# Designed miniproteins, single chains, continued (5), part 72

Each design is a single chain, and the fold is of that chain. pLDDT is the mean over its residues in the fold that is shown.

## One batch from the design tools (miniprotein)

Design m18483
Fold by ESMFold2-Fast:
Structure m18483 (fold): chain A 78 residues (1-78)
Amino acid sequence: PKPISLDGGPEVIETPEGSIRVKVEEKDGEYTLTLTVELNDGVTFEKSAVAKTLEEFAQKYSELVDELGKKINEYKEK
């Protein structure tokens, strides 16, 4: 069985405006971070990044949050 849904360890954060899904995978010291935001109207935004160090991971996470926040804000303003 190969589920195409979240494979262990993902977090889902429910908000009044939609849901935020955070998936982090670690393999051989590499971190793959995927952020998925689904708005209440069914519109979905997704961004992924790969970090090879914990410091890079923190930087990439902040950048993804900022980019997704800007896209969501732009969409909601329209």
Scores: mean pLDDT 70

Design m18484
Fold by ESMFold2-Fast:
Structure m18484 (fold): chain A 82 residues (1-82)
Amino acid sequence: GPSRASLRRQLLENHISDWYSLADLSRLLGVSRASIRHAARTGRNEAVERALVDLGLSEEQARRTRIFASGGRYRFVVPQDP
């Protein structure tokens, strides 16, 4: 199954993750499914941002990270510019 190390590598090296289920992201980041849905819907969630910093992103990268939802799956994108 998907690993926390794989998610970390994708975000730090490629600046984009694979598509994950809500359950997998909740498990990998240690945040509630509601927090992930909120981040995808509103563009921001502080619990998700803290989890991304814990994963290895800077606070600035974590705040700029966007979550996209499609077909019940979720993807993180770390913008390289505004």
Scores: mean pLDDT 86

Design m18485
Fold by ESMFold2-Fast:
Structure m18485 (fold): chain A 63 residues (1-63)
Amino acid sequence: KEELERAIEQLQKEIETIKAAKKAVEADPSVSQDQKDEFAKQADRSIEFLKERIKELEEQLKE
């Protein structure tokens, strides 16, 4: 069960990394809006995938 908690923490760190990258791209005045939108879309999809994995692990952790 401690293994599940560790896995959740690792996935949360990955989400934080993706969010930081997304924020950096959004804050970059040299990047076009189209590129920002494309990056944000891909980042959001990755974050959603990781959140789904976290939810699955959280359900397992309930026991």
Scores: mean pLDDT 81

Design m18486
Fold by ESMFold2-Fast:
Structure m18486 (fold): chain A 75 residues (1-75)
Amino acid sequence: RMKELIEEIKKLMEEKGEIKVEVDGKEISVSEEALEKAEELLKNELDFPEVLFQVSEEERKKLIVEFILFLEKLS
């Protein structure tokens, strides 16, 4: 589930101070604020694309990071 994956990402950030994910050949760091925004969207029971649950765990992590970065650009 995306909620569980976001919680796992939060845990990794707490242990390492940041989490880096490779997206399109570049390392991207995720902020704690972006993760909190993504978690709030999940708590609001928004419809997420079914494709996020049909891909591998690694690909799902990349898609979530891209989504979080998109949310940061909107704030």
Scores: mean pLDDT 57

Design m18487
Fold by ESMFold2-Fast:
Structure m18487 (fold): chain A 87 residues (1-87)
Amino acid sequence: LRTRLTHLTTLRRLRIGTGTGLTTTLGTLRGRLTRGRLRGRRGTPGVRLRVVMRGLRRIIGVTTGLTGTMLGGRGLTRTGGILRLTL
């Protein structure tokens, strides 16, 4: 329990803006998706990883796309580099 709290607070501190938004959005989406729809198969490690990865990809895709659009032509090479590192 203590370690989970420290991890959450540390992540928040690292990037308050992006970190907080990401965790909140993930929380709401996960809450709805997992709520009563898994039918007993909620705790498989393999499935957990896949669901989290899919969620991450969706959020990363949306946020990266949005940031890319906002930045526009500002550092085409930079946006390409970021996309490469993020993906």
Scores: mean pLDDT 49

Design m18488
Fold by ESMFold2-Fast:
Structure m18488 (fold): chain A 122 residues (1-122)
Amino acid sequence: SAEREAKAQALRDAWVREVGIAVLELLGLPIDPSASVDELLETVAEHLLELWEKMSSEEFFEFLKNLFIGLGASEELAEELAREIVETMEATKSWSREEKIEVMKGMFEHASMIVAAERESS
């Protein structure tokens, strides 16, 4: 039903927003409370890409794992999600900055939804 789809989308948006805000806070960046979920995702993706370019793969993996654990993911799920993001970023290393941002944006949105789903089953 349209109501069920709207509720599911609102839940996804809420989780993406919570994760995005947590990342911006950890990076010491300003948070715009009026930003859309899409604008928040783009800001988060740009800064995660900057961290990826400055950190080793191991450091970035540990950063993402700790982030997802802090959001309520199990250690096993957090490790799996962090690994998927790192492997995807390594596979797309030669892509343009714009393409890398879109990839990071999609991976982060996906990870936020998976964390939300695990929390509902717990």
Scores: mean pLDDT 80

Design m18489
Fold by ESMFold2-Fast:
Structure m18489 (fold): chain A 105 residues (1-105)
Amino acid sequence: MVEELREQLRRAIEEARAKYDGKTILVVVAETEEEARAAEELAPEFDELTIHRSATEGSFAAMEAVVKAETEGYGGVFAAAGGREGETVVMTNKASNELEARIKA
């Protein structure tokens, strides 16, 4: 599980470097201190990091991060989750009004 989270975070870093020329936000769901530590070790590649202990809290944080990136000129938002349903999700602010409508509607 920790190795899977580390791999997701490394993929997110590579994608950020390739696609985003600007500030980035990382939202992580970490159920263990070991997963949280893995996120903290890789966090310096992102301008903002938030770590949450539940998928529900992480989902709300990710939505808020997308809106913030859109309004404050961030290049992208990345989400990663440890555990059984863990996967890296890349979010973009390139369709500001439509993306905000999809999140808030």
Scores: mean pLDDT 61

Design m18490
Fold by ESMFold2-Fast:
Structure m18490 (fold): chain A 72 residues (1-72)
Amino acid sequence: MEMTREEVIKLATAAIKAAGVEFDASNPKLMADPEVVALMERDLEETKRIVEELEKRGIEVPKNLKETIERL
């Protein structure tokens, strides 16, 4: 089913926020905490699910969003 442009932008923005949360990557304490790592993994999985749903509906996913998810 075809979505409106506004709906696609809204979903893409939410997914980018989820995947591109500005973690202070310079803070080694965040990467040392297994609970924090587990939360990051959950956010990544949610973002991947959104991208998969958009592709399933035949909606073009922004290239930057796909590249961000693949790098994580």
Scores: mean pLDDT 55

Design m18491
Fold by ESMFold2-Fast:
Structure m18491 (fold): chain A 74 residues (1-74)
Amino acid sequence: HMEEAQKRIEERIKEAEENLDKYVELIKTQGTPAQQKKVDELLEKLANTTDPGVKKGILLGIYTLYKVVKEKLS
């Protein structure tokens, strides 16, 4: 259901915002060079955006990248 999917996305965005430093640290220490470059690109975009929708998209991107890096370590 779209309503449940949207709520789940919002929870992931909030989690990424609350734990941004932790997620970035894991990606930069445990990620591949490509993943480290991607998080730096996302952080640069986040610093340069004032659009709430764009900011949410970037935070979700960081969350997704963090999950990929964490899963590889499992």
Scores: mean pLDDT 80

Design m18492
Fold by ESMFold2-Fast:
Structure m18492 (fold): chain A 71 residues (1-71)
Amino acid sequence: SKEEIEEEALKLTDKLIPLYKEVEERIKNGEPIPEDVLKEIEKILSELREVFERHPDPEELAKKIEEYIKS
């Protein structure tokens, strides 16, 4: 269902937020980004892409995720 797909996308977004925060903090501190962190981000982005492909309106889903991140 649409609601289940959207909930799945938000859960994946919740996993991405701390990983992107770690990347930002490491760059700010002049530290190298670990390969395992980059691979985890790529894995989650791949899963999120699959979720978008299942959603009836991917543009609507993208707007919902953007609003969620801003809140």
Scores: mean pLDDT 85

Design m18493
Fold by ESMFold2-Fast:
Structure m18493 (fold): chain A 57 residues (1-57)
Amino acid sequence: MAPLERGLEIALDHAASAPDPVAALRFLRTQVGKLAPEHAELAARFIARLDEAIAAA
């Protein structure tokens, strides 16, 4: 697994465990959306997972 992908997994877990998980997950979604174009596929995949996590929170 690429180091960036692993870092995003850890960030997602931390955001989901925050006192306001919806706000934390939305902030992370904004940051993932700013990833360089070469990471667009990874960003899209993580945005989908973040949207699911936000809906579940």
Scores: mean pLDDT 78

Design m18494
Fold by ESMFold2-Fast:
Structure m18494 (fold): chain A 67 residues (1-67)
Amino acid sequence: MTPEEFEELRRRIEEGMPVEELERIVAEKTGVPVEAIRLARRAAENPDDQELVEEAEKALLEYAKKL
């Protein structure tokens, strides 16, 4: 994802774009599945849920390993 694409996404959020739409765009541009991005967001919202944090990290590492 380029800085220009990130700025465009920021502008769309300012215009009221839903978080689910942002997740889809990030998934498409990074190649990370929407499910992994959603898990990361849920883990960030629930940092005390150790199982959720570990599940999110495992999903993200699986995709990072393929890059």
Scores: mean pLDDT 71

Design m18495
Fold by ESMFold2-Fast:
Structure m18495 (fold): chain A 73 residues (1-73)
Amino acid sequence: MDFEELKAEALELIRQGKPEEALEVAKKILTSDEFSKEQKIAFAKEMAWAFLEAGDLESLRELGELAKEVLSD
């Protein structure tokens, strides 16, 4: 599975006003064993920036909770 392709898909979903679908892609990336912790942190930062740019503070909060659960181990 291509990390850059999934990242691009998630960012495009935010741009299209589909935050639920974007968070589903984020969950797949953040819970996958195929990607490094470093890749997951970088991805979470880009997603957080995209939600902030979109003014979607609720989805930003949900992303933060998801990332905290996965990256705190």
Scores: mean pLDDT 81

Design m18496
Fold by ESMFold2-Fast:
Structure m18496 (fold): chain A 104 residues (1-104)
Amino acid sequence: GSVGILEVRVEPKPAKVGEKIQVTVTVLASEDGTVEVRAELLNEKGEVIDSASATVDVKAGERATATLSLTIKEKGKYTVRVTVRDLRSGREAVAELEVEAIEP
């Protein structure tokens, strides 16, 4: 089956240095099954500095949500890259969102 990313939310905005950000991903799948949701935190150089993943059971045509935590240790601009992979088909969807981290 196919998978899609309907929404990616990152909270708080702006992110606070040394605190966890919550990455909430809403997915839609064409078939019942299981998807892997991965969030990667990329610095300005495009290097992955933190990552988290979760497995979510999905129903055909229904929204499913996963929440992942990442930590930003230094102020600056980052990219959160979300990959959703259907474990049955291997098909994936990718979304990216810019996040700024400031002092708390």
Scores: mean pLDDT 87

Design m18497
Fold by ESMFold2-Fast:
Order: C-alpha cells, then structure tokens, then sequence
Structure m18497 (fold): chain A 73 residues (1-73)
C-alpha cells in the first residue's frame, strides 16, 4: 500500500471523482489516500458533461495532481 496526496480540480467544479470505480469525493478534492502502488483509473463524472478518464500512477509519498476541463454532453 502507498499513501499519496490526491489533488483533483475541474472546470466546472462539482464532478464526482472515482478511483477504480470507487467514489472518493467531488472536485475540488485535496485528500490523502492509501492505495496499492501502480496504475489506477481515475474518472470524473458530472451530470450534463462528458465523462473524463485518466490513468494515474500511485507511488508512496507522491502528490498526484489532476485538472480537467469538462465538456458539455
């Protein structure tokens, strides 16, 4: 297990953040998470907007920053 600081922002805010299909919060997000090391799927979902998918790499002690501009669906 690795502990990381996850910072997720979006324009507009209020998107739900999922890691490997598990909800971890909503944007703007600034949170420490404990996850297995390696690659994980990060998804942003907001009603009326296109889903955003990112792959992130988790390494112990790192800060992972994600910023996304959401496109209307």
Amino acid sequence: MATVRLIVTSTPPGATVFIDGVSVGTTPLDKELTLPEGEHDLVLEKPGYQRVARRIEIKDGETVEVDATLTPA
Scores: mean pLDDT 85

Design m18498
Fold by ESMFold2-Fast:
Structure m18498 (fold): chain A 88 residues (1-88)
Amino acid sequence: DEAARELLEALREAARAASEAEGLEPDWEIIDRLARALAAAMSEEQAREFTELVRELARAIRAGDWEAAAEADERAAALARPAHARIA
């Protein structure tokens, strides 16, 4: 459950950064559900790598570096793709 907690924290931080940039209120229920599902489907190593990419996404959004944000998002999605198939 530690991996789920760290991943949830990272996703909430990225959602907060995006909300501040776009003025959109995050759906915290979907974020919590997604974090738990991904952590359950990923290995500890994959969850750590995904969490770091999500943190990089949040930093890029706050810096206004949308190119870096898009790159981090794409890399995170690639890591989550096999896990997402198992969640269905």
Scores: mean pLDDT 74

Design m18499
Fold by ESMFold2-Fast:
Structure m18499 (fold): chain A 75 residues (1-75)
Amino acid sequence: SLREELEKITKGKVTVGGDAKKEDIASAELSYLAGNTAVVTITLKNGRKVGVLIEAETPEEAKKDAEKIIEFLTS
């Protein structure tokens, strides 16, 4: 699943707010970053949006995890 692939590259807890496959992803953007929490919004090729919630131990880890997710999804 997408969640399992994202958990391999992140240190924080990852929650995916819907169904997404990597091949259906058009873009991914950091939509929220505060404290130890980040949200990446995925836009699918059909225009639907899926949120990815990241809960890390530090603000620096949350930001790094979000950047890794965006790189992975857009590569």
Scores: mean pLDDT 86

Design m18500
Fold by ESMFold2-Fast:
Structure m18500 (fold): chain A 102 residues (1-102)
Amino acid sequence: SEIEEALARLEAAVRELQKLLLEHEEDITRAIGRVLRLQGLLFDIRLAIKKGDYAAAIRALDDLIAELRRIRAESTDPRIQAAADRAIAAAQALRALLETRL
């Protein structure tokens, strides 16, 4: 389904960002904290979609987009910034699809 394909793209984009955070962030504790928050938000999104609760999925996506924007703003690494931008775009695409189901 379009929702499953959009979710898979989001999960792939967030995984790439998580990898770059762990490889290139100087503050390892901060990188781990961000990875755990991203994993928790992805879990909430997937669970809400599985339950057909698209309103809850949109709220969790809004929280994810806010976290991705913070990561982008606080990073000076252009690879992390680019990966965050890709993850934001994927999250916005999934959000738009879910709005059509409300």
Scores: mean pLDDT 91

Design m18501
Fold by ESMFold2-Fast:
Structure m18501 (fold): chain A 94 residues (1-94)
Amino acid sequence: DDLLQRADQLRQQSQTDRQLGDQSSPVQGTLLYRRSRSLDTGSRHLLLASRSTPSDQQRHLTRANASLQGATYYQQQYDDARRQEDRRRLQQLS
C-alpha cells in the first residue's frame, strides 16, 4: 500500500529529525523539531487515509498535504539556517 509505505517513511524521517535536532545548533535543532512534528502529523493522516472509506480518505489526504506543506516550509528554513551558519563559519576561519 503506497499510502502506508509513505506514512512509514515520514514517521522514520520524523524520528531522524528529532535525533538530529539534539546534535544540531539551537536554530537548526528548533527547525528540525518543527519539521519532525509536521512529518509525524502528515504520517498519521496518511495512515488514517489508507484505512478510511473513500469519502473520508480525501479529508485525511487534505490534512496530510497541509502538514507536508508545513514540513516543506521548515525544510526551507533549515536549509537557509545551514547556509547562513556555514557562511559565518567560513568568515571566522579567514
Scores: mean pLDDT 86

Design m18502
Fold by ESMFold2-Fast:
Structure m18502 (fold): chain A 84 residues (1-84)
Amino acid sequence: SSFQARVVGVGETSIVLRFTEEDAEKFSVGDEVLITFEGETYRGVVKELIRPEDGSVDIVIEVPKELAERVKVGDVVEVEKVVK
């Protein structure tokens, strides 16, 4: 299953994605994810879940520098949890 999430923060090797609480329930710290942006797929790792008092969940994902340099706040990415 894949999820669409909005970029709400960008670091040097991290992005912060905003999810609904329902979608965020699928993720835990340490999960490996695949992030697709503009037709390219990158591997990431969930580092933190932040729950602001607005009913959303912000997920901090460690990503390759190449992805962090390409995304901007307000972009939408596709996220898939790596499961076997």
Scores: mean pLDDT 83

Design m18503
Fold by ESMFold2-Fast:
Structure m18503 (fold): chain A 80 residues (1-80)
Amino acid sequence: SAEAERMVAALENAAAYVRSTLSSSPREIRLAVDLARKEIELAEALAAKETDPAMKARLEAAVRRVREEIERGEAQIAAL
């Protein structure tokens, strides 16, 4: 669906945004992580309704990538 395609793009953008903030202030990392967590919540709600197994797999892969970047951001904050 067009909605699922837009969600994959939003997740990819969220992952890139978290990654781009890793050398920034703790405030900027927290903002990026918070945005990324909200995108995951929306994506999981959409994945629950997704009937196309290929699209569901793409959503799940994109969510996993975002979670990896969130863990990196949280680790960076914790090291301070």
Scores: mean pLDDT 88

Design m18504
Fold by ESMFold2-Fast:
Structure m18504 (fold): chain A 86 residues (1-86)
Amino acid sequence: MKFYKVELEYSGVTKEQLLEALHKVQEETGLRIVLVKVTKTHAVLLIQAKSLEEAKKALELLKKILEEEYGATVKVLSIEEVEVPV
């Protein structure tokens, strides 16, 4: 199993709403997602998945939930396979 580091830029969403959306994505996909860093406009996530395709599916669902349910604007800045150094 691998970790994928995702950097997001967003507007129109709170930390609480982001956490609620992440919970829904984890329930729907069965993947584990860790919120590493969060600010008012940026977040860093780690998605634990077997493949990049699975990680991308989780990310697309997250973007859809944030945009459709909360009216947020979401931009994916990067997706990278990483080794967790800690």
Scores: mean pLDDT 82

Design m18505
Fold by ESMFold2-Fast:
Structure m18505 (fold): chain A 73 residues (1-73)
Amino acid sequence: SLADELVEAVKRVIERAKAGDPEAQKGLERMKKAFEENYEKLRAYLEEQVASGNPAARDLLEILDAIDKALEE
C-alpha cells in the first residue's frame, strides 16, 4: 500500500543516514523539520477521519506515529 511504501521510504533514509551518507543525513533533518511543523495538524485530521468511521485513516494514524518514533532516533 502507499502507506507501507511511505514507511519503508522513511526507514531507508534513516538507514542510509546511520550508515554515514551526508545527503541522507541532510534529508532526514529536513524531513524531521517538515514532520514537526505538520505533525499535530495531520494527526488531528486523521483522528477526525477515524472518528467518522474511515478504517484507512486508523492505519495511516498508526503509520504516522511509527514515523514519528523512527525520526526521534
Scores: mean pLDDT 75

Design m18506
Fold by ESMFold2-Fast:
Structure m18506 (fold): chain A 89 residues (1-89)
Amino acid sequence: MVKKIVLEVRGEGGEEARRAGREAEEAAKRFNEVAKELGVEVELKIEGASSVDSLRGLAAEFRGAVEDVEAFEEHLAEAKRLAEQEAAA
């Protein structure tokens, strides 16, 4: 089952807002790459006005989510290894 999460963020004009928006989009892209095996996809839509702080906060949350997904994948790999050992016993 694919879980699609749609996040709408309103981007303001100006260099800081565009930079923060790019950082959020890049973080979401990295999250999608790491979460691909879990069937999770995030679609980021940037429209209208938004604060630079909100966009940077969103990028930080995606970076944290990447770390959480990587930790979860390590736990899944260990669980698979234990299941294989039990099947061999």
Scores: mean pLDDT 69

Design m18507
Fold by ESMFold2-Fast:
Structure m18507 (fold): chain A 55 residues (1-55)
Amino acid sequence: GEKYREPVRKFLNEHKDLSWTELGQEAVKKLKIPEEDLDVLVEVMLEYKKTNGSG
């Protein structure tokens, strides 16, 4: 799962104007994250939300 951590961070930083829901959906589609590695996506998204929170 760790191999997706950096690609997810880059994707989220490139798409700051997308809604939280759109960010998650588009990251899964673009990076082709398998269901078994979605925990890494969730963890990175929570870190991103904490630093760039939807106010």
Scores: mean pLDDT 76

Design m18508
Fold by ESMFold2-Fast:
Structure m18508 (fold): chain A 72 residues (1-72)
Amino acid sequence: HMEERKKRVERIADKAYEEAKKNGYDFDVLVETVRKLAEEEGLSDEEIQEAITMANAKLFRDKIEELKKKLE
């Protein structure tokens, strides 16, 4: 079902975001974490792309907040 699919993708995105954050906001760590979890969970290519996009959006939000603080 679409709702359960979305929750699964979101959980993987959240885990990838946290791992990237622990490693200095490293995008390569984010992508590798999504791929590793996707392999374990049997995600489709579309779901993998969604998870990467969601995790990257969270990572980018944090980077923008840091930049705003430096400019103000």
Scores: mean pLDDT 79

Design m18509
Fold by ESMFold2-Fast:
Structure m18509 (fold): chain A 85 residues (1-85)
Amino acid sequence: SPRDELLQRAEQLYSRALGLYGGILKYGTSEQKKEAQKLLDEFFRVYDEFLRLYDENAPLSRLEELLRRMEEIVKKLEEIRLKSQ
């Protein structure tokens, strides 16, 4: 279903965020690690809200909005990761 596709994408973004964060912890500066930690904390809050709304059968548009916010956080983590090498 469209909802199950959004859940799969959210799970993929979760995995990607963790991988990027791990790379930043290994190669980044102290400031980059601090920024990445704040972004990861924000990602977990949005992801938890996504899972809650998914379980509550919230409208597709609400799940899509949270997914877009998660994608934006991942992009910011990718930018930090590129600068950490």
Scores: mean pLDDT 91

Design m18510
Fold by ESMFold2-Fast:
Structure m18510 (fold): chain A 79 residues (1-79)
Amino acid sequence: LEELVEEAEATLSEEERERARREAEEARAKAEAAGSPNAEAVGRLARAAAVARELYRRGRREEALELARAGDEELKKLL
């Protein structure tokens, strides 16, 4: 997951990367405030989801689906 996110982020604009990082940090902080032991994992999943949405908006749907699937597999490890 992390490698796919890093590769995708490198192809995004600075504004798109900033939005994805903001959403990831908000999700992580919210989970941490709620006392979740998985706050860092929640942040990683939120970052992947935000990056996938930016890819989808650019018409890069196959890459967006790859990130979504990788994120889903990571989520299953937390359940």
Scores: mean pLDDT 77

Design m18511
Fold by ESMFold2-Fast:
Structure m18511 (fold): chain A 83 residues (1-83)
Amino acid sequence: KEEEIKKKKEELLEFLDALKEDLTSILKEAGLEETAKKLQELIDELKEKIEKDPEGTTWDIVREKLNEKGEEINKLIEKELEE
């Protein structure tokens, strides 16, 4: 079980790195620089949480943060696109 947590941590970190590069590139090209910055900050925060909690429930942390901040990011995207 502890080994599974460590493997999931590594997988999540790799996933978040790829997501950060792809999404921030797309958002910057679309002119959504503020949204891109917020997304980078969210992903960096999640990566730090995962790295600091090697024995914890890293997926639960990611899931909770994505649910809470997902609404804020979605509204920010909508606001920037409407401007």
Scores: mean pLDDT 70

Design m18512
Fold by ESMFold2-Fast:
Structure m18512 (fold): chain A 74 residues (1-74)
Amino acid sequence: LPSVEDAVLRVVEHYADLPEEEQLEIVKMILRHLIKKYGFEEAKKIADRVIERLTNPKLQEVLRKAVEEVEKEL
């Protein structure tokens, strides 16, 4: 089975054609779910690894912004 990181990468790439605001909300929902399941430190590590694997600079920016906004909610 693919890793959690692989699953997150696929979901982020699948929604790449949505408006940026809509993508941001989806990614924030995914991050909140990962934090509930694995804790913030592990969720951030997963997000950082996904960012490194993304080739689309706009998706990288959306994911970085989502991490920053979700961290601010803690």
Scores: mean pLDDT 82

Design m18513
Fold by ESMFold2-Fast:
Structure m18513 (fold): chain A 74 residues (1-74)
Amino acid sequence: SSEQIERLEDLILEGILRVAAADPARGEAVAKEVSALVKQGKLEEAVELAIRAVGEVDPAAAERLRRRYEQVLA
């Protein structure tokens, strides 16, 4: 649904911003990888990549994003 896509895009954006806040260079690299997946129509894989990247800088934030992602898919 359109709402589900918007919620997944919000998770991706929040994830990239969290990584960029901790490490701007890593945030840029993650944004490029995520953009490539989104262009391929792999939106769920893009969310998973963003959450994993957040986990490297803020494990607690990554766990919160993962729970929100699971709620979007339900």
Scores: mean pLDDT 88

Design m18514
Fold by ESMFold2-Fast:
Order: structure tokens, then sequence, then C-alpha cells
Structure m18514 (fold): chain A 110 residues (1-110)
């Protein structure tokens, strides 16, 4: 079943994440901070374009569409890294990380 495949993928991802060294975890934290900054910069660029340009301009609409596509990619990468970092912890944080990995696996199999 699809659910059995999802649980298999989630269990494998959790096991790999829990096997990471402290240095690898620190690198994931740095990568997450970098992606969060990139997301903030792209959101600021979208706000600037919307504030300073005619929203009916096809060139402005094309640029906004490209930037919104990049935001969706960054949000997906941030969610994945956050889930991997959450499963390093115990209790509710690990449970949230596992739930997020499960959601991401479902989207990948859609």
Amino acid sequence: SVEAKIEELVAARVARARALSAAQVAQLQADLANLQQQLADLRARIAELRATNDPSDPEVQLELGVLEGLIAILEHQIARLQALLDVQQDGGARERGIARLRELARRGLS
C-alpha cells in the first residue's frame, strides 16, 4: 500500500538522520539558516516589485511568477531540513519531525 511505502521511507530517513555526526547536524543548521535568509530576501524582492510596478504588466507578472516558484522550492527545502533537525531531538520535536517527513513523502508519491 502507499501508506506502507510512506512508513518505510520515513523510517529509513529517520534512521539516517539519527546516524548523523554532531558536525553534520551543525552543517544542516547552517544550511537551514542560509535558506531562511534566501527566503526572506526573495519575499522582500516580491514586496518591492509589487510596491513599485504596475501589477497588470506582463513582464512584472512573469518575474513575480518566477520568484514565487523559487519561494516554493526554498519552503520545501526548509521544511525538509527542519524535519531532519527535529528528529535529532527527543519527545514532541521528534514526533513533529517524523510527521513532517511523512507529509513530504506523501507529496513525493502523489
Scores: mean pLDDT 88

Design m18515
Fold by ESMFold2-Fast:
Structure m18515 (fold): chain A 78 residues (1-78)
Amino acid sequence: MITEEQFKQALERGKAEVDKALKELPPEEARRLVTEALEEQLKDIEENKASLPEEVVEKAKKLLEELRAYLEEKLKEL
């Protein structure tokens, strides 16, 4: 089960990785890399949805949504 602490750590780590990608890569490549990673994670969640607790699925989807929103916000500033 994903705990509240694990969720916060995952979100902070995800945001740091987005920041790193945007600093190290051109915006187009950073967007592609991050978007592809988020889409693969979402696919994994959907494929395993029936075997996961609802809370885990909801938190995981919320994490991906927050990271996508963070990416789009950062891209507006580049």
Scores: mean pLDDT 78

Design m18516
Fold by ESMFold2-Fast:
Structure m18516 (fold): chain A 73 residues (1-73)
Amino acid sequence: MFDNTIAAIRRILDQYGVPQDVQDQFIAQFRQMAAGLTSAADVPGFIAQLRATMQRLGMPQDLIDTIIRRIAG
């Protein structure tokens, strides 16, 4: 599950020139966070955790917003 979403995220990260090691770290954390989703009520918390993780990895705000928009709709 999520393989198409992960492929889309990697494509966006490549477009922004994010190094492969940072991409791999982010995707691993994304998979961990996504595995914790049990209902639609968990989605706002997931998005907040995702934003915080990308900020800690030093991703620029425009990249963060692009990824969140791709995931949320």
Scores: mean pLDDT 79

Design m18517
Fold by ESMFold2-Fast:
Structure m18517 (fold): chain A 83 residues (1-83)
Amino acid sequence: ASADEELYQKVMEVVGEKLAEFDARLQALIDAGDYAEAARVLREAAEFLEEAAERHPEVREALLRAAEVARGLAEQLEAKAAA
């Protein structure tokens, strides 16, 4: 397996179930046009990933990068909701 594939597997073992829950909630809110609530869910997901990074140092960098992406997406959705 590639290094990225191995890292992805480790990340999914740590957070995969909870990320699937966030993804399902996020998709439902986006489909409903509730961008403000979708942004809130993304910030909640980022906080979850940051907490997981503290508990799982072996995948910390990957989890922190994912949290940063989630926060950036939240900012985009907040801007969309405000427009």
Scores: mean pLDDT 82

